# Ledger of designs, part 57: designed miniproteins, single chains, continued (5)

Each design is a single chain, and the fold is of that chain. pLDDT is the mean over its residues in the fold that is shown.

## One batch from the design tools (miniprotein)

Design m17960
Fold by ESMFold2-Fast:
Structure m17960 (fold): chain A 81 residues (1-81)
Amino acid sequence: MSVVERLMELVERAGELQEEARKHRDDPEKLAEIREGYEELRREAEELLEENPDMAPNLKAYAEELIEGIERQIEELEELI
């Protein structure tokens, strides 16, 4: 799988987790599971950057923005749980 395809999958999964959080905002157990899902996504995104140090600068910037966005979502969920 290409770096672009892997990055697109991570973005799609992040969007799915955001929609799940919105549907289950009154379910702290489900929100805790969603937070764990974001933690897994962050690790995968960090691994993508580490495994591909020579990736195009625009893709690297996009991956870094994705990680930052995931970290903000984790913080928001921690306030709700």
Scores: mean pLDDT 83

Design m17961
Fold by ESMFold2-Fast:
Structure m17961 (fold): chain A 82 residues (1-82)
Amino acid sequence: SEAQKLREEYIKKMEELFEKAKPYLSKEQQEELRQRLEDIKKRGQELVDLKLSLEQLKEELEELFAVFEHLVNLLIKRSKAA
């Protein structure tokens, strides 16, 4: 479905962001982001299952991505400041 494709596109973007961030992160921070990504994958599936419009689904997925990107950037900054 188009909704599943949209979810998969945003998950892929977050996975790529996580992979690029790994060299800057401790093992504990990597595990924290891995757990967060799994939670986001589950939430993304719940959003698909709610049968939202594609526009509403995109807005919700963009919000999940923005929160994840913010967390990644925060952890990288903290690692560089230590």
Scores: mean pLDDT 85

Design m17962
Fold by ESMFold2-Fast:
Structure m17962 (fold): chain A 81 residues (1-81)
Amino acid sequence: SELEELLAELEELLGRETNPRLREIIEGTIKNLKRLMETKTQEDKDAAITALDLLLTYARSLGNEELAELAERAKEVVEEL
């Protein structure tokens, strides 16, 4: 699925990330997305959107365009679920 592909891209970026705080945010986002895929609940969808908004905000503040674009794409996919 598109969400599985986005998860793989997030995990690849996590592997290259050296900023400890950004690594925590990416890990938290991955965890929330995986939980949503398992449970498919509105609560876990809301949690995933919140995590993606945090990731997007941090990525933009750091000028990380690749991560910001990926977070935006993931958020759009989650919102359509």
Scores: mean pLDDT 86

Design m17963
Fold by ESMFold2-Fast:
Structure m17963 (fold): chain A 86 residues (1-86)
Amino acid sequence: MSIEQVARKAAEIVAETGDITGAAVLINDHLLELAKTQSLEEVLKAAKELEELVVKLLREKGLEEAAEAIRNGIAQVEKQIVDKRK
């Protein structure tokens, strides 16, 4: 899936079901899959683009707390990927 498709699907899960955990799992799975084949720099770029797109989509729907939870979840995945490279 493209970054835009993942972001849209994650935002839709939260908006329609309130399942922040399910949305976070979708994002995490995508980033970890990219980490198997892409450079650290490319994965971190993808994580940042996903964060910005999902947060924007959730904020446009008035879901500020969900946007913050997703942003924090992506930051944890970024830390996991960086720590694995140390």
Scores: mean pLDDT 80

Design m17964
Fold by ESMFold2-Fast:
Structure m17964 (fold): chain A 87 residues (1-87)
Amino acid sequence: MSPVEQEMLRLYIDSQSKSEEEVLERAREFLERLAREPEEVQIAGVQDLLRLASTLPEELREKIEELVREYVPEEIIERAKARLDAS
């Protein structure tokens, strides 16, 4: 499992049992790692994170989407959303 996949799995587990603050901190750590990855990995990681966010309360989802915009170029976000909509 790649470091990005490991971080995403950890974030998913934390989303089930941790506070909103801890989930946001893990999402930030995930995005910091993802920003250093190749474009294809960034698109896949953002798609997975947005999919996870869609299962969370609206307030937490909005905060995660804001973090994504801080760490990842808009073009990557648009491609990730297109893949998510196709799923």
Scores: mean pLDDT 79

Design m17965
Fold by ESMFold2-Fast:
Parts: sequence; C-alpha cells; structure tokens
Structure m17965 (fold): chain A 81 residues (1-81)
Amino acid sequence: AQEILDLLTEGARAAKAAKTLEEAKAAVLRYLDQMRALTSDPAVLAELDALEAAVRAAKTLEELLQAWDRHGRRIALLLQS
C-alpha cells in the first residue's frame, strides 16, 4: 500500500521536473507500470488503467498533474479499504 503511495508522489515529482509534456508522460507511465507490478487488486488495477488513459489524454502539464492527483486520491482510498 505505502509503496504505491510513494510511487504516486515520485511520479508527480518526476512530471514537474520534466522539460516537455512528452517527457512528463513517459516518466509517469514508467511509475504507473511499477505500481501495476505491486498489486493484484482488480479495483486498484482498474483505477491505474483510468489514470493511464487520463495521462495519455492530457494536453498540458497542468492537466497531467490534475489527473495524477485526482486518480491518485482514488487509488489511496482503495488501498485504505
């Protein structure tokens, strides 16, 4: 649980450090793959799929970070259940 929360935090930090939107997307998608490896919970996996779709659809860094925060909070709630 905490490991996925840490990856969500590091993903946001990596996105903010990226020089382009495409670098930010590539970085957070790598963190998302790491999160998938840490869980077999179908509800968490479904939220990670929704997060990936939102990241890929983002047209700005702000949209990417908003999507990451919104879906990250939902994932955090599932992990506390």
Scores: mean pLDDT 87

Design m17966
Fold by ESMFold2-Fast:
Structure m17966 (fold): chain A 77 residues (1-77)
Amino acid sequence: SALQQQLQQIIAEVEEIIEKLREGKISAEEALKRGLELGEQAYQLIQQLDPAQAQQAFQAIMGKLRELGELAYEKLK
């Protein structure tokens, strides 16, 4: 569905932010800001899914956002 494609695109964008953060191409503060914005977008899309699909999408997005947050925290000291 279009919603699933949009969620996959958001996951890909979070992965790109993680990559740029690992390479030092963006600051930890910028990565966290972009991650928050993408998390808000994902939340709005997840609310439109069936419960089973919403649970799977939520777990996938939260996993990537947690990875981003952990890396950003390490970069901030």
Scores: mean pLDDT 86

Design m17967
Fold by ESMFold2-Fast:
Structure m17967 (fold): chain A 74 residues (1-74)
Amino acid sequence: HMAHLAAARQHVFQGFAAASRGDYETAAKHFELAAQHYEDAGLTEQAENFRKAADAVKEGNLDEAALYVQKATA
């Protein structure tokens, strides 16, 4: 459980770093990996919010992506 959450946190940092460079495809991949780790930890609602963040960042909607990440980590 905790190992999955640590890995997910790593991917969230990498996702935001990619987004700050304008690399939205890489940012989305990292948010999708964070979602997978949350799902593996049994946190399905949080995983769903990370998948929505990945979709939003692919569309260049950084405000929406940030809101979904906040929902996933609250």
Scores: mean pLDDT 84

Design m17968
Fold by ESMFold2-Fast:
Structure m17968 (fold): chain A 96 residues (1-96)
Amino acid sequence: SEQQAYQQANSLVQQAASLVDQAQALVDQAEKDPSKAATLYQQAKKLIDQAQQKVQQAKDLASKTTDQQRQEINDQVDGILSMSYSVQQRGDQVLA
């Protein structure tokens, strides 16, 4: 049903947001301890990859929802992807 697809998409978006928050915490740790930066950023990249997979699944499910629900999911996905790119940019700067 549309309602089930919407609920599943929201769950995936929440999971992706949590993964990006965890990745950001690892990059924050990498900035404070350069000796661990490469290992911490590698872990952060894996979390970001998992988050990107979950937001893609959420977008696929959103295609089965109402236009309003699809817009809400897509807006949340765009926010998560923007945050993900910001975390990757910071991690790349720590390793440079």
Scores: mean pLDDT 90

Design m17969
Fold by ESMFold2-Fast:
Structure m17969 (fold): chain A 109 residues (1-109)
Amino acid sequence: DSSSLSQQATDAGQKAKDAIKQGDSEAAIQQIDRVGDVGIQANKNGYSEAALTAVDQLGDAGTLAGEQGFTEVAQKALEQLQRILRSSEDKSVILKAIGQILRVIGLLL
């Protein structure tokens, strides 16, 4: 169900951001991977809203990590965004994923 996956992406994304703020890179990466898995599942099931939620949560977590100098965490968010992009046939999900990838990459350059 789209609503349940959206909630899972939101919860994991929030936990990732909380871990970044606490300096816990391992916990942040685990939660980022969870958001990515939710996004892949959403794409597989055609749940555009849940996939968009996962993309936004990964973009926000990657941006926060990049701003705070947690390069490995930001790179993991980029990997998951690229994974969602490759698995999507939804134009809205594709365009949002590209936008979030560019946003996070800009902080690592």
Scores: mean pLDDT 91

Design m17970
Fold by ESMFold2-Fast:
Parts: structure tokens; sequence; C-alpha cells
Structure m17970 (fold): chain A 75 residues (1-75)
């Protein structure tokens, strides 16, 4: 994947995750919010490392973890 495509995918997945967390807040599902927030924090640390190093493997891991987080929140 081109770096530009990877950056776009990360931004789109992050935006989707934020929107899903907002839906959880509206429902008052605090346990699910807490789990999602914790995972998002871990993913944000990896994303920061990707922005600093440009390491494609780290970028791919960020995308995988974001996809998993989105999937878990949609259930």
Amino acid sequence: MMPEEMEKEIKELMARAIKLVEELYRKGDYEKIEEAEKKFEEISKLAKEYWETGDKEIGEKVIEELRKLVEEMEK
C-alpha cells in the first residue's frame, strides 16, 4: 500500500471509531466505552510511532487493530 493510501485508511478508520464511541455514549454502555477507549489509546501510541518512523509494518498493524476495534464496537 502506498504511504498516502495507508494514511487515508488510518484517518478514515479513526473517524469511524470516534463515531462509534459517540454512539456508545448515547446508549450509556459504559463498560463497552471503557474497553474501546483503552484499545484506542494503545492504537494511538502505535500510530504516533508510525508517524515518527514511517515504518510500513507499524502502519499495517495500526490498520489491523483499528479494523478489529471498529468490528468489536459494531457488535
Scores: mean pLDDT 79

Design m17971
Fold by ESMFold2-Fast:
Structure m17971 (fold): chain A 84 residues (1-84)
Amino acid sequence: MKVRVEAIADGKLVASGEGETVEDAGNAAQRAIDALRKAGVKEGTLRAIDENGNVLGEAKFTASDEGAGRGAAQVIEAANKALG
């Protein structure tokens, strides 16, 4: 199963990544957060989507280290439930 992680801010897709495992999805989420930080975005949404376009999970986050980490963990947990 493939999982796509998207970072969305102000209704715009800022970054995305795909993986076939929970680890790959986690790495994609981290890259998406790093892209938001570089763009100066303070708040956003992380979304995990399966290969059929079903939303596996969403998390609101802040560009602070703590808020971003919590958002990534929540999206990874949602993807893990769908894969396992």
Scores: mean pLDDT 71

Design m17972
Fold by ESMFold2-Fast:
Parts: structure tokens; C-alpha cells; sequence
Structure m17972 (fold): chain A 82 residues (1-82)
């Protein structure tokens, strides 16, 4: 299975087992894909990986306009700013 397929399966399990929203599952999927890429290539610039994650979450927010996605995006930005 590709990293994308594994992330989709895990996001579906989160929705079914933990009752997370579809918006939360979509964000978790993007985070898991990037986490897998970092695990396979630990030499990747972590700052650039985080920037890519933020861009993908921002694209999801623009597409869905879901306030849960906006809240997750804010929390990630706050965590990075520490």
C-alpha cells in the first residue's frame, strides 16, 4: 500500500472508532502522509515539511470552509511558534 492509502485507511478508522469529524480525519490524513515521508526520509528539512503540512491544511480549509479545520490550523501554527 502507498503512504496515501495507509493514511486514508487510518483516517477512516479514526472516524469509525473514535468518532472524529470528517474535517479532523482529513487533516489527520495529510499529517500522517507527511509523517510517513519524514520517517522514510529523515534527512528532509523538517521546517519545509511543516510548511507543506500547513499549506495542505490551508488548502483543505479553502475547499471545505470548515471551522474545525481552521481551529486545527491555528493550533499547529501556535505549536510551531513556541
Amino acid sequence: MTAEEKAEEMAEKLMEEKGVSEAEALVAKEAMILAQKVAENPELDQEKVIEELLKKIEELYKKYKDPTIEEILKKIKEEIAK
Scores: mean pLDDT 71

Design m17973
Fold by ESMFold2-Fast:
Structure m17973 (fold): chain A 61 residues (1-61)
Amino acid sequence: DPELDRVVENARRAADVLAEQKVPTTRTWETELPSGLLLSATITVYPDGTVTLTLEVRPLP
């Protein structure tokens, strides 16, 4: 899914920025997809370089 691939790539770029933090950092953001869905992405980056990513997709209101 090219829309999802694009969002995952954006999440990877965000992870690079968040990895500069020296404490566990969690960020959540929402992106509207051309398919009429809303994507909520939550990323947590730990000082040891561990990264977790959770994606939730739901219809726009």
Scores: mean pLDDT 72

Design m17974
Fold by ESMFold2-Fast:
Structure m17974 (fold): chain A 95 residues (1-95)
Amino acid sequence: MQEEAIRLLEEAIKLAEEAKKESEGWVKDYLTLAVLYLRRARRAVEEGNLQEGIKYAEIAIDYIEMALSLEPDNQKAREALRLAKEAIRVLKEAL
């Protein structure tokens, strides 16, 4: 369970970082915050703090959704969102 959630979060981080590279302005700012919170979520899960991992991943999702509200066609951000939601699902099943 934890290994799967960590893998999903690492993939989400990679895609969010790539989406951030291809973006500017508010979209880049929101994706920068999303990456920060995805990294915090991964760290919390690695430390066994699943509840904190879920909390940080949910914050990251909010920022990705804010970015997508401005740039709906950002496919890398959409895939990062999907992976982050799947990570939360896996973590909630482990609680």
Scores: mean pLDDT 90

Design m17975
Fold by ESMFold2-Fast:
Structure m17975 (fold): chain A 93 residues (1-93)
Amino acid sequence: NAEELADKAIELANQAIQETDEHKRLELVREAFELVKKALEESPQLTPRIQEAADAAYRAALWLIEHSTDPEIREEAYKIRLELEKAVREKLA
């Protein structure tokens, strides 16, 4: 289950980078982030696949920050990045 959530998060993160609509990109990144959070909650350990999913979501959020012209989208992507870093850090502790 956690691995399936991680796989879906990777798919959505990769779709976000290819998406041309900034609002759709943000939605895809948010969905990828929520799936990573669920995978972290369901798994007793931070597995390599969940790490890969977290890294993919992180890269997609950074891509949004770098390529979005909308300051609101950049701010939300920045918040997602910080929350993702926090979630991974807490799982490692």
Scores: mean pLDDT 84

Design m17976
Fold by ESMFold2-Fast:
Structure m17976 (fold): chain A 80 residues (1-80)
Amino acid sequence: TPLEKLKEIYDRILSLLKQPNPDEAELRRLVDELTKLLKEIYSKEQAIAVLEMLRDEAKKNNNPVALRIIDEAIERLKAE
């Protein structure tokens, strides 16, 4: 069940990364939920790695809003 939720959240984030003007509040909420689940199921290090993969996808899709949100999440997680 947690893995199924993680997959659904991850896929939704990927969809938002392809949108030119994604809902910033929704993207932040989903990134935070993904980070929590990754930390619970795996580790902080794996959560950082997954967020870095999403950052690369945001760069590839030329989505500056998504890139900023993901970078903020990575910095917060590293500071924990």
Scores: mean pLDDT 85

Design m17977
Fold by ESMFold2-Fast:
Structure m17977 (fold): chain A 66 residues (1-66)
Amino acid sequence: MKIEDALNEKFKGSDYYTISIPPGVSLGSVPLGETIKRSDLVFVDGDEVIDPNALATSNTVAYVKK
């Protein structure tokens, strides 16, 4: 799935911001703070949406719904 398509489907036109995820971190257990819901996240590696249970690489970024 393309990043733009995933963001439109999950965020439905809401604003978002990005955070870098350290490589080697399990995306299922990444500390997101108390205000960020998993349903408001899209994880990407380069130009591809990835499994939210995958391990982060040096290219992994989280898109977070505002």
Scores: mean pLDDT 73

Design m17978
Fold by ESMFold2-Fast:
Order: C-alpha cells, then structure tokens, then sequence
Structure m17978 (fold): chain A 67 residues (1-67)
C-alpha cells in the first residue's frame, strides 16, 4: 500500500514539473505494483498520452484511477 502511494505521489510531482521521463518511470512502477493487467496498461497508456499532450490534469486523473 505505502509503495503504491509513494509511486503515485512521485508520478503526480513529475507531471506537475513537466518531467515526462520521470512520470513514465513512476507510471510503469505503479503498473508493476498494482499488477500488469490489460486494464492497468490501458490506464497507464491514457496517462502517458495525456502527459505527452501537455494535459497534466488528465494525466493525474488516470494515475489516481490506476492507484
């Protein structure tokens, strides 16, 4: 539980800082911690697309749904 929350908080921080590489790194860690399922991968892909589009709010929304 604590590691999932830490990864979520670090992903959100990276998104707010505009650090896409660090965001994707913690997003991948969230998927590993929650389980590599089709649904978790879809949420991660949506979050990654949002951050690449500069939509930080949508990226954070999907990170919260994944965690």
Amino acid sequence: MEKIKEAQEKAIKAAKEGNADEFVRYLAELVRLKGVTEENLRLAMKAAKAILDGDVETAIKYVKELA
Scores: mean pLDDT 82

Design m17979
Fold by ESMFold2-Fast:
Structure m17979 (fold): chain A 94 residues (1-94)
Amino acid sequence: ADEYGRRVIELEAELALLTARANIVLRLLDPETREKYEKELKELVKEINELLEKARKAIEEGAPEEEIEELLKEAEEKIKKLQELVDEAEKVAE
């Protein structure tokens, strides 16, 4: 089964949803707070995209399972950090 390919697609979907939610939240923040969160959010999104692209290439090239797992785990950890940052920004917007 293409279990790794499916995990990449699921993580890409989660990233897209979190990015959309972040864009909504940023519009509710004051300009100074928005600038801080926007910079951190953009950097995390960039890092996650780079990890998912590396994982996709590793899968296509038949890289060792351990290499693919490490890339996916790092992407999952950064997505969790992105979720926490979005949740923090939503709390500030209240």
Scores: mean pLDDT 85

Design m17980
Fold by ESMFold2-Fast:
Structure m17980 (fold): chain A 107 residues (1-107)
Amino acid sequence: SLIEKLLELIKELVEDDSLKLEEKIEKVIEAIRKVAEELGVEVEEVLEKLTEELIKYVEELLKKGKVAEATKIARLFHDTLLKLGAEELAEKLIKEFSKLLAEYYKK
């Protein structure tokens, strides 16, 4: 899946200490645009699907106790959504991530 490839890119970028945050965001944006073009859909549709898959992935990371990795992934994607003007998806991501973190720390 092209959406899974975008998630893999985000996972790789959060661990790449050679790149600045802005450079990571630009690489994610470029990849999202290429996927939208290849699928013949709007960027917004790719962002919606990627947001859903990323939320599922950070939930799995939290279940495995990988809180730092989950936080890095959520932050990079949140900053990417804001840079693209996808404010409603950015808010959805933060609300869902905060809920998942609260559920994790209650146990």
Scores: mean pLDDT 88

Design m17981
Fold by ESMFold2-Fast:
Structure m17981 (fold): chain A 86 residues (1-86)
Amino acid sequence: MTFPSGKEFLKLSDEERVEVVRRILESRGISLPIADEDIAGAAATLRTVLGLPESALPRIEEILRRHRDSLRAIAEALAELVAELL
């Protein structure tokens, strides 16, 4: 699935942004709950797919640690982060 450009993403509703991120998480095969050893790799993959700067890596890792067993909560937190940084 192709991620929309930053300008297109910002035009989406909050619910549509969450749904886009949720579909990306599912398409990348991220296994839940996320093991601590997998967080750095998952964060690097998500940073690249979502088009975020490398400075976002610690924030993505924190989201994955906090919500490691909830795909919905990860998608909501990442959608908010993407909207903030784009």
Scores: mean pLDDT 77

Design m17982
Fold by ESMFold2-Fast:
Structure m17982 (fold): chain A 70 residues (1-70)
Amino acid sequence: MAELEKKAEEMIEEMRKLAETKSWTEVMQQAGKRMVELVDEGLKTHPESVVRKIASDMQVALADLATEKA
């Protein structure tokens, strides 16, 4: 579980850095792709409920980042 949470945090940090040089639309497209990859990887090693919670937490973090970029 801790490894999947760490990967989610790393993805959010990657998106924050991309937001410095890319449009928000491009950041969201990359975030969507990375989230699908993380979910697919997570489902191989973790229960669906855990993966869904982490995906939900990532969506909230991305929404917070979007508000910051408004």
Scores: mean pLDDT 76

Design m17983
Fold by ESMFold2-Fast:
Structure m17983 (fold): chain A 91 residues (1-91)
Amino acid sequence: MKAIEEVKKRFEGVPNKELVDYILELTELAVEKKDEELVEAIVRAPTPGGALSEAEALAKKRAAEGDENSKEILEKIRAIKADLAARARAL
């Protein structure tokens, strides 16, 4: 899938591999939901943290407008953030 390949390429060499893996999962979910705007926001982000932030902002905006797919994406982002926070505390 080309979008996932672009995300891998852009974030190659980033030390936070767990964050990069989660951004790849989020990109796959966005492609499955055919949310082209979200895919573009992730692919064009300069950092994985930036990609997560942009995806969250866009999903929140759309969920407020009643989009069920964006609500599912927000739940995925919430799970990602919780896991990353738990890993950071374990270090």
Scores: mean pLDDT 80

Design m17984
Fold by ESMFold2-Fast:
Structure m17984 (fold): chain A 88 residues (1-88)
Amino acid sequence: MLEEERERLEKIKKELEERKKKLLEELQKETGIDFLSLSDAEAALLADELIRQGKATKLAFELNVTIGVIAIVEGVEKTIEKIEEEKK
C-alpha cells in the first residue's frame, strides 16, 4: 500500500522541479546572477537576500516557496520509505 501516494508525490515533485527551473531562469534574466548553476540551498539563500533588498521579490519569494515545498515532498517520501521498511 502507498504505491499510489508514491506515484502522486513523484508527479508533484517533477512539476515542482520544472517550476523551479523556470523561476531560476527568470531570476537569472532579471538579476544577471547565474541562478541555474546554484544548488537549491544557495538559490534559497540568494532569494532570501533579494527579498530583504526588495529586488525581484515576487520571483525570489516563489522560488523560495518552491524549494521549500520540494524539501517537504522529499521528507514525506523518506517517511513513506521508513514506514514500508518497518512493515518487513
Scores: mean pLDDT 80

Design m17985
Fold by ESMFold2-Fast:
Formats: sequence, structure tokens, C-alpha cells
Structure m17985 (fold): chain A 99 residues (1-99)
Amino acid sequence: METRPLEPKEIEVDGEKYTIISEETVEADGKKVRLARVKGEIDGKESVGFFPIEAEDEETLKRLRRELLPGHPDSEKIKTVEEALKAEAEMRKRAEARR
């Protein structure tokens, strides 16, 4: 595993502010995956998540994106951290509507 320091990048999704803190390279099933570490607030508490940026294998990348956003029909089409945060916000709105 390798961690690369990044200049913090601020992203705004649905009025909420998020910061990309770092990139980390991890190994999943013998394949290298590069993850972005993202900080934001969820339900008034600081939360840290990870988004897969790239992988040695496209199938691994698509699988990890599906696991990050389970039940989202377009999870495999999500290419950026901003798109992932927007998709998560939409899923949360649907969950709140169902209660």
C-alpha cells in the first residue's frame, strides 16, 4: 500500500462541502486499486469515505463502484468523486422518503 499526499480539493454537492484529502493505493484480489479519501459531514457528523479512482482491471473498478453505491443502477457509470457524492445524496433522499 502507498499513500500519496494530495492538495486538498473541495467539491460541493447539493449544498454540502466535501474535501479530497489523499490518495491511497491498495491491493484487492491481487490487483492494485487507487482510492481517493474524501471527508464530509453526514447527519451533522464528520464522515470519511473512499472512492476508487482507477484499478489495474476494469472489472475490479466496476465491482468496487457497485459496492460503494449498492442498489444504484448507474454505479458502474460513475467516473468521478463528484458523481459518486451526487449519487449517494440521491440514494439518501430515496431512503428518507421510504423512512
Scores: mean pLDDT 67

Design m17986
Fold by ESMFold2-Fast:
Structure m17986 (fold): chain A 78 residues (1-78)
Amino acid sequence: VEEEARRAITKLREMAAQSPDPKLAELLQAYADSIERALREGNRDALARSMEKAAEIVEKLGHKEFADELRRLAERVR
């Protein structure tokens, strides 16, 4: 779970860096930071919630496979 969460953080940050929309880049980076903080603090509820919110945004951007991955991770940390 920890390694998978760290990969998700990296992917969200890469997506933010590649985004031409500054507001979207900020939002993706904020979710990556939230997941990282929750993982560091061992807060499973915050971790699951951050992954679920990130999944909604990446799904809206057309990244359904990554959104499904984030939702599966959220289920496993519950």
Scores: mean pLDDT 82

Design m17987
Fold by ESMFold2-Fast:
Structure m17987 (fold): chain A 97 residues (1-97)
Amino acid sequence: MLDRSVLGVVHYPWDFNGVRYQIETDPSTKTLILAPTIVRNMTYEELKEIVEKLAKEYGIELIVVEPVGEVKTPGGYYLSVYSLQTMLDLSDLVDKL
């Protein structure tokens, strides 16, 4: 069980099209970071489609999707990391997950 009193960042498993994702939220900045558990090089278009489907499923208004960096894994893959800004309260998103 995740103790929200200890961390300003919360981790949620989310399953989409047979792939498990790690969803990380920061309520102070109202950012959402979506990372696939299967690490691969991901294009902007692929990630945009995934976040748009997530937004539609949970009724999130997607304001901005910006690339915030890339992480190199021990396997030699680069994972693009994006921030998602939304008009919804992150607590409402959390309650739907």
Scores: mean pLDDT 46

Design m17988
Fold by ESMFold2-Fast:
Structure m17988 (fold): chain A 57 residues (1-57)
Amino acid sequence: MEEILEKIKKLLIEQGFSESMATLVVNNASKLSEEQQKEILERLEKGDVKGALEIAF
């Protein structure tokens, strides 16, 4: 679980998000199921940032 959240944060920063925005997304994702966290990660790996944020929020 924590490893997935760290990967999400790194990918968001690599996509040009600020540290504060990446932290906000990760904090919201931490309240979701592991399955939803994995789906967020998969969407970010595909470059679908909008789709990832739709799951996180």
Scores: mean pLDDT 81

Design m17989
Fold by ESMFold2-Fast:
Structure m17989 (fold): chain A 106 residues (1-106)
Amino acid sequence: RPLTPEEQEILRALTEAGRAIMEGDVEAFKKAVEKLVELIKKSKDLDTIRFGVRGLYALRRLAQAFGNEEAAKAVDEAIDKLYKEFSNDPERQAIIDEVRAEADAA
């Protein structure tokens, strides 16, 4: 299945974040993660939200793999922020809980 335009924008933000962490640019990484959070937050499609949240956990693993604790912490803070912004939306919070469980099992 080809990616939707929203999924393509999410993938572009993920690619920016991945490049930044490989270059050791934590500030560029944080900006790309913040852009990714805004893309997830404004989406009305649960599959797009799930795609973006899976991307955030992939970035967290990448930051850990490069030994960048500041970058990993920035992703944790971004996920916590999303969870709080979804406080009145149990379906969106359930997606974060689901993806967190998947990431913890990997």
Scores: mean pLDDT 86

Design m17990
Fold by ESMFold2-Fast:
Structure m17990 (fold): chain A 75 residues (1-75)
Amino acid sequence: EKTYVIKSSKSGEETVEEIKKDLEESGFKILKEEKLSDTKYKLIVEDPTGNKYEVTLEVTETEDGSEVKVTIKEL
């Protein structure tokens, strides 16, 4: 399990959409998306080699934009 934080000057929703776009541009396929709350999303993604990952996104709005905590777990 790996956890990292993405800081952005954009809103939390815009930051989540950019993370999804970056994943797709990196060759990941989004198999499932679940909105657990206004601040928490769960994605199931598949890499180009067929490995599947659970990606949890936790959004915090900040004075300077947003922070998204990204937790990646291999399935």
Scores: mean pLDDT 81

Design m17991
Fold by ESMFold2-Fast:
Structure m17991 (fold): chain A 62 residues (1-62)
Amino acid sequence: MKKIITDKYSGAKYEVDEETGKVTALTDDPRLGLKKGDVMTIDEFLARSAEWAREEAERAAA
């Protein structure tokens, strides 16, 4: 089943395919270093999101 999600910080849209474990960028997302049409695994997407969220939390605390 494919699901479209929208990132709440950037407004970027992603298509998540849980059956194949893939995420496709539907828009550019410079916060994650992604361009429209980029395909990655769910694990890679979560790792990128977690890394960015960690950096953002540090900036918000500084």
Scores: mean pLDDT 77

Design m17992
Fold by ESMFold2-Fast:
Structure m17992 (fold): chain A 95 residues (1-95)
Amino acid sequence: MTKEEREANAAAAPAFIAAQLAQLDALLAAEQSPEAEADAQAARLLAAKLAELLERAVGAESEEELERIRRELREELLRELRELGLDKHIEELEL
């Protein structure tokens, strides 16, 4: 993937992610369960980390640097999920 392609994806991804989360929030508002709210919180956190990954990827000069950024953001996501008590999502991300 070229630097221009990475920049285009970084610019477009937040709008796409926001649209998907808005649809998820509308569906979850109809269910109004504690589990659905926990799933929504985990999804919002994942989307935020994905957006940050794409932003940081624009500055990456190598695939090795991209893998390091991805690993760092994954570790941050896992830590934040643990702090929020969303342990079920940790098992899915560790696979």
Scores: mean pLDDT 67

Design m17993
Fold by ESMFold2-Fast:
Structure m17993 (fold): chain A 97 residues (1-97)
Amino acid sequence: MTFEEFIEATGLPEEIAKPIFDYLDKDGDGTITDEELKRLSEILKSDPALKPVFEKFDKDKNGYLSKEEFMELLRYLREHDPELFRQFFEALVKEKI
């Protein structure tokens, strides 16, 4: 997932989105990788409030979100539960993934 895709999915201003993206981009290559998406999937599954949303977007039932599924999940949370959306990103920073 690129920074441009991340901004589109989250709807955050660049000055807010950039530090969060850089934190998630552990290898510093400018993209969120499949390994990082697996870690994000585990965090989503471990939170009782986020697990039902994860299961809704895990369409192939493989236990992990694709880039496209993760972007859809972010858009859904932003539209339907802005507080849970904010909590999710705060949890990501705390977990140091």
Scores: mean pLDDT 71

